# Designed miniproteins, single chains, continued (4), part 73

Each design is a single chain, and the fold is of that chain. pLDDT is the mean over its residues in the fold that is shown.

## One batch from the design tools (miniprotein)

Design m14535
Fold by ESMFold2-Fast:
Structure m14535 (fold): chain A 73 residues (1-73)
Amino acid sequence: SDISGVEELVEIAKELEKQGNYRLAAEVYKRASRQLEQIAEGYKKSGDNERAEELFAKAERLKKEAEELEKKA
């Protein structure tokens, strides 16, 4: 999956969070994180380690956002 698809999931999660649907927002952030990890693995396999590390870091941030929202649900 591409970065654009991940960005759409993040916007959906933000909208759900604004609506107070923390549980569903967390699930969407986790899905976005997993997709970003898959993209990062692709860059790692192609030898683009710098881009892979950036994307893994972004995936970890999304996962942490989901964990914080789960505390509110």
Scores: mean pLDDT 87

Design m14536
Fold by ESMFold2-Fast:
Structure m14536 (fold): chain A 67 residues (1-67)
Amino acid sequence: ASEEEGAKAGAEAGKAAGGSEESGRGLGQMTSIADPSISVEDAAAGGGALAAAGLDEKQGFEGGYRG
């Protein structure tokens, strides 16, 4: 997926999971940057899960890739 598609999908998934839409957007975007072959659906799932865990966009950029 593109960065924009991942960001949009992550934002919607993060909001649906009860997290921040902004956190989901950032995490979905970063997931798409880390793996450009990732589908929009997988980017949404990753972004939503991380947003639900209470990570914000800034923390997602640093924490999400340190696994």
Scores: mean pLDDT 64

Design m14537
Fold by ESMFold2-Fast:
Structure m14537 (fold): chain A 76 residues (1-76)
Amino acid sequence: EKEKLADERLVETLKQVFGLSEEQQQRLLEASESVVEMLRFLAELGILTEEDIEYIRKNEEAIRKAEEERKKKEKE
């Protein structure tokens, strides 16, 4: 309902890379309404570096582009 696939992939990536606590994972999901707010929150906690943020943004963008392309192909 709230781009659950993208949110789950982001949480999974952060969990594997940074070993997020359950509380941090829960806050991340609550902030999932705004990816920008979520990334800012994680950066303030010192969990994400600038390179980590850029890496996540590139992967997120690729996922969104792939989803948009799939939707366009289904209409054709």
Scores: mean pLDDT 59

Design m14538
Fold by ESMFold2-Fast:
Structure m14538 (fold): chain A 74 residues (1-74)
Amino acid sequence: MRAAMEEAIKRAREYAKEAEEIDKKAGNQMLAVVQSGEARGNAYLLKGDEQAALKAAEEAYRKAEEILKAAKEK
């Protein structure tokens, strides 16, 4: 569970870097979403709720995908 959460956040960070290469403003917005999701995930891990932590990370990753898709939209 913790490893899966870390992988999701890592993928979201890679997505943020790709977005920044396309559009710096979109990249900055995505980085904020990733950082927020990571903070929420870590807060849930401190409470021992690994499922909620993973869900928070996955929601951040999904939101990052939506931002990147919009940035690629001409």
Scores: mean pLDDT 73

Design m14539
Fold by ESMFold2-Fast:
Formats: sequence, C-alpha cells, structure tokens
Structure m14539 (fold): chain A 63 residues (1-63)
Amino acid sequence: MELVAERTVTIPGGGSETVTVEVDGKAYSFTVTNPSSETVTVTLHVYKDENGNIHAFAASVTP
C-alpha cells in the first residue's frame, strides 16, 4: 500500500465531519463520526493498494 494523502480533522462531541480527498483525479469522501462527548482531533491516512483501491484509516485520535 502507498500513502497518498493525510488529513487532520477536528470533530466536536457527537459530531460528524466529511473529508474529501482527491487521488489520481478522483474524489473520495470519508465521513468521520465522533460518538464521544469530547472534541477529538483525528488524523486520517489514505492508502492506495496494488489494485488502485483507496483505504482510509484513523492513524491517531486525540481528545
């Protein structure tokens, strides 16, 4: 897998944020939901596999 994008988003408690990332001219949207009562900052790592599929992972979450 190849790291193609990194995005950091701050989400209030009980909130959701949609992050849009462009990879190879295509737009991919990821919705991140924070079910806790605390504001969190989430760092997303976006990877591309050998078949060109896009995967997003939460690399870190801070209160």
Scores: mean pLDDT 80

Design m14540
Fold by ESMFold2-Fast:
Structure m14540 (fold): chain A 77 residues (1-77)
Amino acid sequence: STQARFAALVALAGELEPVVKSMSPEVQKLVEQAFRAAISGDFETAVALLEEAAAKSDPEAAARLRAARDRILALAA
């Protein structure tokens, strides 16, 4: 349901908040745009933005962003 998807996305954003806040402003903006796209149902844009954010991040942060991408893709199924 739309409500369950929204709740899952909000929870995921909260889990990532401490990691994202330690990242550059550019990466923070990309992650914010990705979650906004996912909430609106635009999973293609959300995935692309998270991959761009991961490419601009250190390996540990990139792994967490790619894990978030995979969880968002599961919500699109």
Scores: mean pLDDT 84

Design m14541
Fold by ESMFold2-Fast:
Structure m14541 (fold): chain A 63 residues (1-63)
Amino acid sequence: SMSLEERLERASAEAVVRFLSLPEEEQNDEAARKVVEEAAAKYGLPEEHLPAILEAVRRAAAG
């Protein structure tokens, strides 16, 4: 079984990859929220961890 830390790292990495794989014109806040929510659900992460995953996506999108 994966630890909480491993699940958070995998969810963040997957959300980043999925977001950056979208066409640039589709890389908006709603798409970011969707990939974060889907990654968190896949890895069984509670809502309290969504801001950390979203921040990873935002940092990747910015540079």
Scores: mean pLDDT 87

Design m14542
Fold by ESMFold2-Fast:
Structure m14542 (fold): chain A 114 residues (1-114)
Amino acid sequence: MDALAESFADEVLAFLGELARKMFVDGKTLRQIIAEIERKIATEPNPGVRVRLLVKLQVLREALRRIEELGITDPREQVYVVADVLAERYGLPADVRARVYAEVDRLIAELEAA
């Protein structure tokens, strides 16, 4: 169980790092990122890659729904909503969630300082 939780934490951090770079470096909105993934899915011939893109799309769509319902406009807070959806989806335990949030804080702070 612990090794599986660590593997999911690495996957979650990789996803959040990609998202943070798109939002804080490239200036993309979640809606723009979702549209980009939808276009990639439409043209992707590899079924395994399509499944991974569909999972990302489902996570980002759920996060966007929560963000719009709550009126969250701060990109940092939007990344935390995505982190919550991922942590729920992967069933991350509280201690692993705390480490993921701490690492996300560090990554966003570094990107905002650049």
Scores: mean pLDDT 81

Design m14543
Fold by ESMFold2-Fast:
Structure m14543 (fold): chain A 65 residues (1-65)
Amino acid sequence: SLEEALARIEDPSLSKEEIIEITEKVVTEKYGETAGRVARHELSKLSKEEAREAAIKTLKEILAE
């Protein structure tokens, strides 16, 4: 679920790649493969903590819909 994905991303023990994979999966399921790939690409440019913050923001925006 979106809530489970959000809780997982907030775990400080997760790697950057795990954060990206969770976010890509959620974005792909909601908006399709192209959107998922764009999300992966954008997060890959960021530091681990910047990627976490961006991922949390994205998931919260999807949850608020």
Scores: mean pLDDT 84

Design m14544
Fold by ESMFold2-Fast:
Structure m14544 (fold): chain A 55 residues (1-55)
Amino acid sequence: DPPVTLEQAKAWAEAWAKESTNPEIQEELRRLIDEAKSPEELFDGINRIAEKARA
């Protein structure tokens, strides 16, 4: 698979944020999308937020 661009990673995160029913998770995802400077940084943040949402 080709490497994911930051734009594609942000689009995926935005879709997930829109489908989330938890406003705290939505806010954290929106902030991460705004602040992330690389796909790696974005995915690391997403994984951290997902673990908290599951717990």
Scores: mean pLDDT 74

Design m14545
Fold by ESMFold2-Fast:
Structure m14545 (fold): chain A 78 residues (1-78)
Amino acid sequence: MIEELTKKGVELGKAIYEKDYEKAVEYAREFAELLEELGMVEESERIREKAERLGETKSEEDGKELLETISRALEELG
């Protein structure tokens, strides 16, 4: 589970770096689903909100906020 979360976090970061925001949103939703299964409901909710925002705006700024939110969730797990 944790290894899978870390791997998805890396893929999400790569998608944001490549400005592939459609993939970034998809990976973020999958990441949030895994967090919810681990009982990290608040972190999951924040990530879903940031992913929704990025999907609407497709802005680099919202992509960075999503990446920072994912990074914080991964740090809390490690």
Scores: mean pLDDT 80

Design m14546
Fold by ESMFold2-Fast:
Formats: sequence, C-alpha cells, structure tokens
Structure m14546 (fold): chain A 94 residues (1-94)
Amino acid sequence: SSLEEALARLEALGRELGRAKTPEERVAVMGRIVALAREYLAAHPDAPAALRAATARLEQLYGRLKADPEDEAAFEAAVREFAGILTLLQEELA
C-alpha cells in the first residue's frame, strides 16, 4: 500500500506539473516531487539502486531550477528523471 500510495501521489504531482503556468509553479511542484521521492527512499532502505540514482539526479536538477527557474534544459531533464522514477516504481509494483 505504501508503494501504491507513493505512486498515486507522484502521478498526481505529475498532472499538477503539467498544469503549471509559470517557472515558479514548476519549481514548487518539482520540490514536492523530490521531497516525496526522498520520503519513499527513507522508508525503503532496500529500494533499487536505480531509483536512488534517479532521485539523486532529480535533486541535482531541482537545485539548478531553484537557482534558475527559467532553465528549460534543466526542466526537460528533470521531467525525464521524474518519468524514470515513475517507471521504476511501476516495475516494483508489478
């Protein structure tokens, strides 16, 4: 249930990210995605190394977006890392 709950919450944040109209809204939603991914990893020390690595890359990209919210390359890379996290969690659920 914790995996299903985390996946559902991340999918909801993904929809919210898609509706964000400003760079500031994008950064705020991305911060919530990073926080939720960190919370999941803290509760699951045995989580796959790939999930931990993807979360670390997303955290680094989020740092870039906080410094420059209009960095479109960092935003596109962050969206790809987030999609990877969702895929890894879906594979864990299956």
Scores: mean pLDDT 89

Design m14547
Fold by ESMFold2-Fast:
Structure m14547 (fold): chain A 69 residues (1-69)
Amino acid sequence: MSTPTIERPVAQLSPETLEARALFRELRAQGLSPAAIREAYAARVSKPAIEIVSEEFLAMASRVDAELS
């Protein structure tokens, strides 16, 4: 079911998640594969952040991509 309050979820995201979102758009514009995007992300982010942000990042990015499709 839909929640009653979905207006600006980015305002409730962690700063690292916001950076990951921006980086994803840039890497997507370059036409990189998901594996290549993850490798590029891993080079910029330490391992504890990558574990959580990777799954959350992919879930959010997948939703955005589905809307564009």
Scores: mean pLDDT 58

Design m14548
Fold by ESMFold2-Fast:
Structure m14548 (fold): chain A 81 residues (1-81)
Amino acid sequence: MKSALELAEEALRLAEAGDVEAALAALLEAARKLLEIAPPEEVPKAIGLVLRVIGLQLEGASAEEVLALARELLALAREVE
């Protein structure tokens, strides 16, 4: 089973390869994983990240938007893990 950190790193690789849909799927899994393990003070941030991933999946996303979100998720994963 992949950690939130591993999933965020995978999402970065997928976005760099131009696979935006696969990158967003990995980011959603990473954000949900972070929400499960986040301390109470970080729960609102983790919820916000889940909602942002869903928004990008529904509205469409550029590779730049996915990369920016993946970097933000990676930073939170490093704080929580």
Scores: mean pLDDT 79

Design m14549
Fold by ESMFold2-Fast:
Structure m14549 (fold): chain A 83 residues (1-83)
Amino acid sequence: DRERFLEAFDRANKIAKEAVEELGKELKDKVTKGQLAVAEFFAFAEAFGALLEGASEEEARKKAMEAAKETIERLLKEDEEKK
């Protein structure tokens, strides 16, 4: 099922990009490009896995956004820990 795999890969990339673009706009100067890149990676992984398991695009977007938010929150806590 090459075609479905490649379609899922492409859709997951778009979903992950959209999720981190939204978070970047919300957080602005509170996040770095590096932190957004890490969030994009985890958002992609969750969206891609969901799509491969037959989840809807809506469910994949939800999982991607949740993963991105969780990743950013974790990274921001680590940054605040500099005390």
Scores: mean pLDDT 81

Design m14550
Fold by ESMFold2-Fast:
Structure m14550 (fold): chain A 107 residues (1-107)
Amino acid sequence: SKVLEEAKKLIEELSKSTDKEEREKLKEEIKELIEKNKEDVDLLLEIAKLALEAAEKSTDKEVKKLLAEIAKYAAMEALKASEDKKKILEAIGLILRAIGILLDVEL
């Protein structure tokens, strides 16, 4: 998917960013991609997974928080659009993982 490739690129750029303004811009661009694709459950779940993996690998607390927030947002949108029990459970699991990261960085 071209959208998934774009999301992966933006997540990678956010993970490497050292500029607060650039980080906020990249977050908004990723959220816009999610917003434009709210009906594509499989795409939203893949974006959530990519953002979670990037968050888990990040050593920067601010970057980790932003990536976890993106993952939570994508997974919540996937949950809202999902009618399949397996995909619903996957979305819930991704939301809980994102919340876990957010709690760790806020403590």
Scores: mean pLDDT 88

Design m14551
Fold by ESMFold2-Fast:
Structure m14551 (fold): chain A 74 residues (1-74)
Amino acid sequence: SMMDIALEYAEKLIEAVENNESLEKISEIVKEMADEVGEDLAKAIFHLVLTGKSQGLSREEILERVKKYIEEKL
């Protein structure tokens, strides 16, 4: 489902950020996500991951926000 794909990419983004991966690698993940779920949703998920990490949220809390966003907007 689109939800499962989106959550898989959100987890990959969280992991890449936590591991201090290059901007190039993070950009590749976002582009792959955009190809699967569309550019608007990919940008929204990327924003939620970055904002959540900056606020000190756990992986679980960030994934809950992503799930909620998809349920409300799709």
Scores: mean pLDDT 86

Design m14552
Fold by ESMFold2-Fast:
Structure m14552 (fold): chain A 74 residues (1-74)
Amino acid sequence: SPEELLARLEAAVEELMKQLSPEEQAELRKLVATVRAAAAGESPAGIATLFRVLFAELKEKHPDLEVPDVASLV
């Protein structure tokens, strides 16, 4: 379901947070809140697209961050 996919993707984000400083975690939590709001009423494909964009942005800002492939979580 879209809600179960969203929960899985948010769990992956919490694992990513373990690799970040407290300040970087605070910024990521703001981004996740925005993505969660945008994901309301979205299809699973729409949710996956939103998180793919988020993960790409995180990888650009933190090249050493181990970011999971969204396709592996679908």
Scores: mean pLDDT 77

Design m14553
Fold by ESMFold2-Fast:
Structure m14553 (fold): chain A 74 residues (1-74)
Amino acid sequence: PTLVEEFVVKASAEEARRALEEAAAGTPGLLSVEIETEETPEGTRVRVTAVFADGAALNAFLAAVGRAVKELNA
């Protein structure tokens, strides 16, 4: 399975990238990941493209990304 997600966070590009790299490192079955960041007046725009071995890995990564986004926006 493949996932493409775009979102904006109220954190710096470095903080956003670190949180997402941490989420990726904690996801067994993640085959590849690309993280793109762009600083905007509204915050850091993030685009994540990821490829997974199965749906369980995709769901685990989505949950980790959701937690990271909440933390970065707190």
Scores: mean pLDDT 83

Design m14554
Fold by ESMFold2-Fast:
Structure m14554 (fold): chain A 85 residues (1-85)
Amino acid sequence: MVAAMIVGAVLAAIGMALDPNATVEEARRYVEELTEEIIEHGSPEELREAARLFRLTARSLEAQGKLEMAEVLREAAERLERAAE
């Protein structure tokens, strides 16, 4: 159940960041909330995997010129990496 929750939160955060209709402010709020849930319930290994996926998605967004949305995921990845230490 916990693993399914973490996967769901990661996919929801990525989905919001990839949504062309989402504002950066809406995405930041939603991603920050989901990142806190991932930190609270995830193992260090799950947090590191989530951070890796967020960084991969952020690089894809940067390649598309979506720099502000990429920053939302980079900040979330940094929080996950610190929590996994």
Scores: mean pLDDT 84

Design m14555
Fold by ESMFold2-Fast:
Structure m14555 (fold): chain A 92 residues (1-92)
Amino acid sequence: SPLQKIGDQMVSLLKQLAEGKISIDQTKSGLISLMRSSPDKVQLAVSMMVGSLIEMLDKNENSSPKELQQKLLKAADILRQQTALVEAELKG
């Protein structure tokens, strides 16, 4: 599924940021790239997910590394749940 693949790539970006391997700006760029390259059928769902993640990153720009890591891991879990729900709707 294109949505599952994109969801996995978004989760990977959040995990890399949580581990300090990439910056917030690199994470935002990666998310926007995934949104722009997403197929038309999933474009709205991916755009909403990316928008929510960018808002979370902006709100946490001045957060401690530990607080940011906790929020990133929670966002990854929510993203996995959202991806599964949208995937079920697209199959129904």
Scores: mean pLDDT 82

Design m14556
Fold by ESMFold2-Fast:
Structure m14556 (fold): chain A 90 residues (1-90)
Amino acid sequence: SSRRRIDGLYRAGLAQAAEAVRQGDFELARDSVRMVTRRAYSLARNEEERRLVDEKYRELMEAVERLEELYRQGRFDELERLTQQALQEA
């Protein structure tokens, strides 16, 4: 289903963004979010699914900002743990 494919895109997008943040590449992390959201919009079939994409974009951006903050604070062990979790769920 479109919803299942959209969910898969955002799981993969979080994994890619987390890996980018772990490497200190905040631009690559944000580019990954933009790419995932563009693909997700192409899968949305109606207004409800487009609103779902907007909500998931906001959630993913909030997650990326949290990961960026962990990097800035030098909390690399926690960042690594969250990155590995995201990779397993992708």
Scores: mean pLDDT 87

Design m14557
Fold by ESMFold2-Fast:
Structure m14557 (fold): chain A 74 residues (1-74)
Amino acid sequence: SLEEEARRAAEEAARAARAGDMGAALQHTIKVGELLRQLEAQGRTELARELAREAAEMLDKAGAHVLARELAGL
């Protein structure tokens, strides 16, 4: 599902950020954003916002503060 894919992409982004791989962290964060936009297009706006908040918190805790703010701004 889009929800499972978004959570998995967020986990991979956070893992990459913790490992210092900013390129991979950015790539996975972009994928999260794309999946969230697809959920919004399907009318799943509340779920998309919940997942964006969860992903932003995960990235912030991993030290990727700029990427976290970008996701939180969706």
Scores: mean pLDDT 87

Design m14558
Fold by ESMFold2-Fast:
Structure m14558 (fold): chain A 86 residues (1-86)
Amino acid sequence: MSLSELVSRAVGATLRGIGDLMDGDLEGARESARRLIEVAKELLAQGEYELALQVAKEAKRLAEKVGDKETAKEAEELEKEAQEKL
């Protein structure tokens, strides 16, 4: 996946997740957090550590807002991996 496509997916998932939280759609917000996890993993695989760190932080924030502890933990692990590579 191209960097431009990954950035577009991250922005789209973040905006959808925030919108879903405002509407009380916890399942939609959780799905957006999971999509951000996948984007962060791909950014890490491509060596885009600063972007992976930012995307992982957004995934953790959304997961924590919906009470998804498993997704929040996965996001925190991705944050640590990205930070260690910087």
Scores: mean pLDDT 85

Design m14559
Fold by ESMFold2-Fast:
Structure m14559 (fold): chain A 77 residues (1-77)
Amino acid sequence: ASLPLSDFEGLKLISEGKLNPYNLPAVTREQAEEIAKKLGMTLDELVELGLIADLSGNGRYGFAGPGAVDIAEELGL
């Protein structure tokens, strides 16, 4: 599904370290890969589903869109 415009703007602000609308921490690539393993998925699959976004190409990932809440609940965050 396409992200709403407000979520797209939020991703830009998260990449700048200015906003996390879900109060979920930005994580390293290694931490994002561990999250994917806990969900039985690869990191690439989570990115393709729009649940995690590469924030800057510098190995920093943020939870994105409404699917971020479901991931946080599954992980007990």
Scores: mean pLDDT 55

Design m14560
Fold by ESMFold2-Fast:
Structure m14560 (fold): chain A 119 residues (1-119)
Amino acid sequence: SLDKLGEQLRALSLQSGKVSDQAIDAVRQGKLPASVAQLVRELSVKITSAELLFVAARIEPDPAAQRDNLLAASDNLSDASDIMRQIADKARESGLDDLAEQARAVSDGYQALSDQLRA
């Protein structure tokens, strides 16, 4: 159901925010490269776009327009998954294993949700 998918998106966005905050703090401490800050900015744009498209889909009475909004949300979530995977890889390369594991879990969650929206 769209309500359950919306709850999953909200939970993933909360976890993504926590991972993003930790990644930015690590960049400020010199533990991660400055390129990670750019990845966090790109991630924020993709998540915000997905959330707006998902809200638009939920209130859309036309089934075809609803599907188009869900497919666009799916694309943005797939992009968010790829960006979060890059953050996980950079964290692991820098020895921040806990952050890398959290980022990987969020990446997998966004990809799973993206796949559900395309079904």
Scores: mean pLDDT 91

Design m14561
Fold by ESMFold2-Fast:
Structure m14561 (fold): chain A 100 residues (1-100)
Amino acid sequence: MEERLRELIERIAERYSAEHGAPVEEVRAELERVLETRGRKDLGIIALLLGVTSEAEAKELGVSDREIEMVRAQRRLAADPDDEEARALGERIEREIEEE
């Protein structure tokens, strides 16, 4: 594993553990599985969601501009559940489920 990816996993594990009370060692092990099974891009998305990386660093890991916009929307929903854009996103997801 690249040192940069190991350091990113450490930052994600520490932030997630602090927010959710999960053991850092277990979170780290799960993130290593994500890297192994899904690749660097998914680590970049997770790091952006937790606010432990920059958009520029995430792009270096393969995260697209559209995926960055999706992460911004998710972070808004997490910070403000009454956000009208978050409600509109929910309605769009429900419509997609109905269409199956």
Scores: mean pLDDT 72

Design m14562
Fold by ESMFold2-Fast:
Structure m14562 (fold): chain A 71 residues (1-71)
Amino acid sequence: EKERLKKLLENIRKAVESGTEEDVGVAEIGLAVGIATNDPYAEQFRKALDALAAGDYETAVKILKEAIEKL
């Protein structure tokens, strides 16, 4: 359901915005699970994960905000 997905994406976005190693690690796991479960937003999850892996947290947050906005 869209509301559950929106909540998940908002939690991941907040974790990335916090910038702590622990929170970023949790965000990476959440995005990887989203990709593995074939969520409708798997492509957005993949792009956000790639941005996190590159250390580009601003781009990751932007991608997540855009995904949330379109829900």
Scores: mean pLDDT 73

Design m14563
Fold by ESMFold2-Fast:
Structure m14563 (fold): chain A 78 residues (1-78)
Amino acid sequence: SGIEKAIALLKAAAEVVPELRELAERVIAGYRGIAADPSAAEAQVAAIEEAIRALDAALGALDDEQKKAILERARALL
């Protein structure tokens, strides 16, 4: 459930802020990899660590209206 919610938020971010699409897709692929093989979680996190940091910084720079739109879209995807 936590991974599904994270993927929904990332899909919503890519839809609301298209410039984040490549970063969001990389992190989503990593989360899907963890869900498919939890034993590979450390390797998957390491592979996407840069993308996670870049995405976190970009999301933190968004205005409240964009953040609200992402949360509303994520709820619709769950």
Scores: mean pLDDT 80

Design m14564
Fold by ESMFold2-Fast:
Structure m14564 (fold): chain A 74 residues (1-74)
Amino acid sequence: MPSLEEIARAIYEELLRAGVDPEVAEDIAVRAYILASEGASNEEILAEMRRFLSRVVSPETLEALVRRIEEILA
């Protein structure tokens, strides 16, 4: 299983590829790390990522990013 740090880094890199501002991408990746460290399920992490990203990316980009994050968490 990838480490929490590897998961957070992978999420950060995907957000940067999608054109998300580096500071916002870092905040989102750290949020995913904290949720995972607190024992949140992959489904709960995906739901929070979807909610946060819906404020900063287009709906089309959101669906692509959520799919990529789901693959990273698997």
Scores: mean pLDDT 82

Design m14565
Fold by ESMFold2-Fast:
Structure m14565 (fold): chain A 79 residues (1-79)
Amino acid sequence: MVIRLSGSVTSPEQAGQSVGRGARLFGARRVRVEALDDSGQPLASAEGPGTEEGAFRAAREAVEKAGEKAAGVLATFEI
């Protein structure tokens, strides 16, 4: 099963916290995070294990790779 979450980004750490909590709450196996610009275009992505720490790291990495143009994230959780 796949669950998707989207949200605005204020910092890599905030994105990591939100996506990490989602992974824990859903009991995710794996996560893929895409960092998006203001137009919803993908700038960068990262994948990791569905642990809270793994999901936090994936979200942080995606937003850091995207840089200052990152406005949102789309997280895809495999359950």
Scores: mean pLDDT 85

Design m14566
Fold by ESMFold2-Fast:
Structure m14566 (fold): chain A 68 residues (1-68)
Amino acid sequence: SLEEFWAEVERIVEEMRERSAGKSAEEVQRLFAEALERIGELAEKYNASEEEYNEAVRRALAAAREML
């Protein structure tokens, strides 16, 4: 469901924040790429719309930018 999609996206973004704490920009970029791959897999699994996928990507990007 869409609700499950967003719950998993929030978990991925939070894991990325936790793992990025005190890391180099290179490591943060790697973790961001990993998060995007996982979000893409979730979008396919839950049949998320293009709008929902793009919003999830924007959320992950905003979090990554705050850590760089």
Scores: mean pLDDT 86

Design m14567
Fold by ESMFold2-Fast:
Structure m14567 (fold): chain A 83 residues (1-83)
Amino acid sequence: TLATAEALLARGEALYAEGRYEEAAKYFLSAISTLERLGDPAALPLLARAYEGLARALEAMGKHDEAARFRAVADEIRRRVGL
């Protein structure tokens, strides 16, 4: 559900703020999986937020190339929603 994805995102953001980047990444991945299964276009802003969160966590872990790829996905989603 959308509420489940929002809860997963909130937990990921909290873990990121605590410096628990690997755990944060797991929660962002769970949020992405939940939102993609939902397939609701209204959830696209949350999906972009989840990809951006994952990218930030990966960058903090030194995984710069992986982070850049997921940030590009978030940017593409935002461009489509902005249209």
Scores: mean pLDDT 86

Design m14568
Fold by ESMFold2-Fast:
Structure m14568 (fold): chain A 79 residues (1-79)
Amino acid sequence: MTIELEAPDSLAALRLAFETGEQLAKEGKVGSEVIVRAADGSTVRASVFKDEEGNYYVTFELRPPGEFPVVGGTLVKKP
């Protein structure tokens, strides 16, 4: 599933992608992607994965306008 959202700036886009991705991971929605587009032209992509041990994690990719992407990730668990 792919969810597209908009945010006023790159920081708001990062927060929205993190919060939405973490919620999807807690719901076990593996293979979900969140794309947040900021008004400054940057985009944040969050993807929900499940590892071989059954843990859920979210990877993040920030793409500023005209620059190389910055990639990160965080582990989340179901409540």
Scores: mean pLDDT 73

Design m14569
Fold by ESMFold2-Fast:
Structure m14569 (fold): chain A 56 residues (1-56)
Amino acid sequence: GAAALEARAEALGREAVRAILERDLDTVHSIADELAALGYERAAASLRAAAEQETA
């Protein structure tokens, strides 16, 4: 249901913040893919952009 999707997206957001701080780009990309699959495409795009800046 919607509540379960929202809770999953929030958990993924917290994990993405940790992954960015740790510079774990593989985890950031994995989380972005899962967010996109859940319909949070804008959040996924932002995470991918952050990962690309870390690799530049």
Scores: mean pLDDT 79

Design m14570
Fold by ESMFold2-Fast:
Formats: sequence, C-alpha cells, structure tokens
Structure m14570 (fold): chain A 79 residues (1-79)
Amino acid sequence: SSRQQQIQQQIFQRIDQMHRQHQRIGASRDDIINQVRAFLSAAIQSGLSQSYINQIIRYISDTFNIPIQTIYDMYNQLQ
C-alpha cells in the first residue's frame, strides 16, 4: 500500500544517512549491528507486511555488506 511504501522509504533514507555517517566518521561492528536491530524493530513496530520487511532486510544486507541470513536471524530474534 501507499502508506507501507512511504514507511519503507523513510527507513531506507535513515539507513542511507547512517551509512554515510559511518563512512565519514567510522563505526564499530557492534554499532552497526545495534542500528540494524533498531531498523528491524522500527519495521516490525510499523506493521509492515512481510514483503516490505524482506525488501528492508535485503537493503540493509546490500548497504552494510552483512550476509542476508545474519539479518534474518536478527529479525527472527526480535519476533
């Protein structure tokens, strides 16, 4: 739906902002993992359908070069 697309785009924009910040000032792996957990929590809390959550997981995987299975494991722990 249009609302779910808008929420997804807001999450993508926040991911992009954080990635740019990490590239500029550096970040620890733990900082990145904690922020990924926060993005997944936001997606779940927003009531996004599984298809939108899958897109967010892929985007996080591609953006931070984290194996997609690692992000799915984190997502499953948050449910």
Scores: mean pLDDT 86

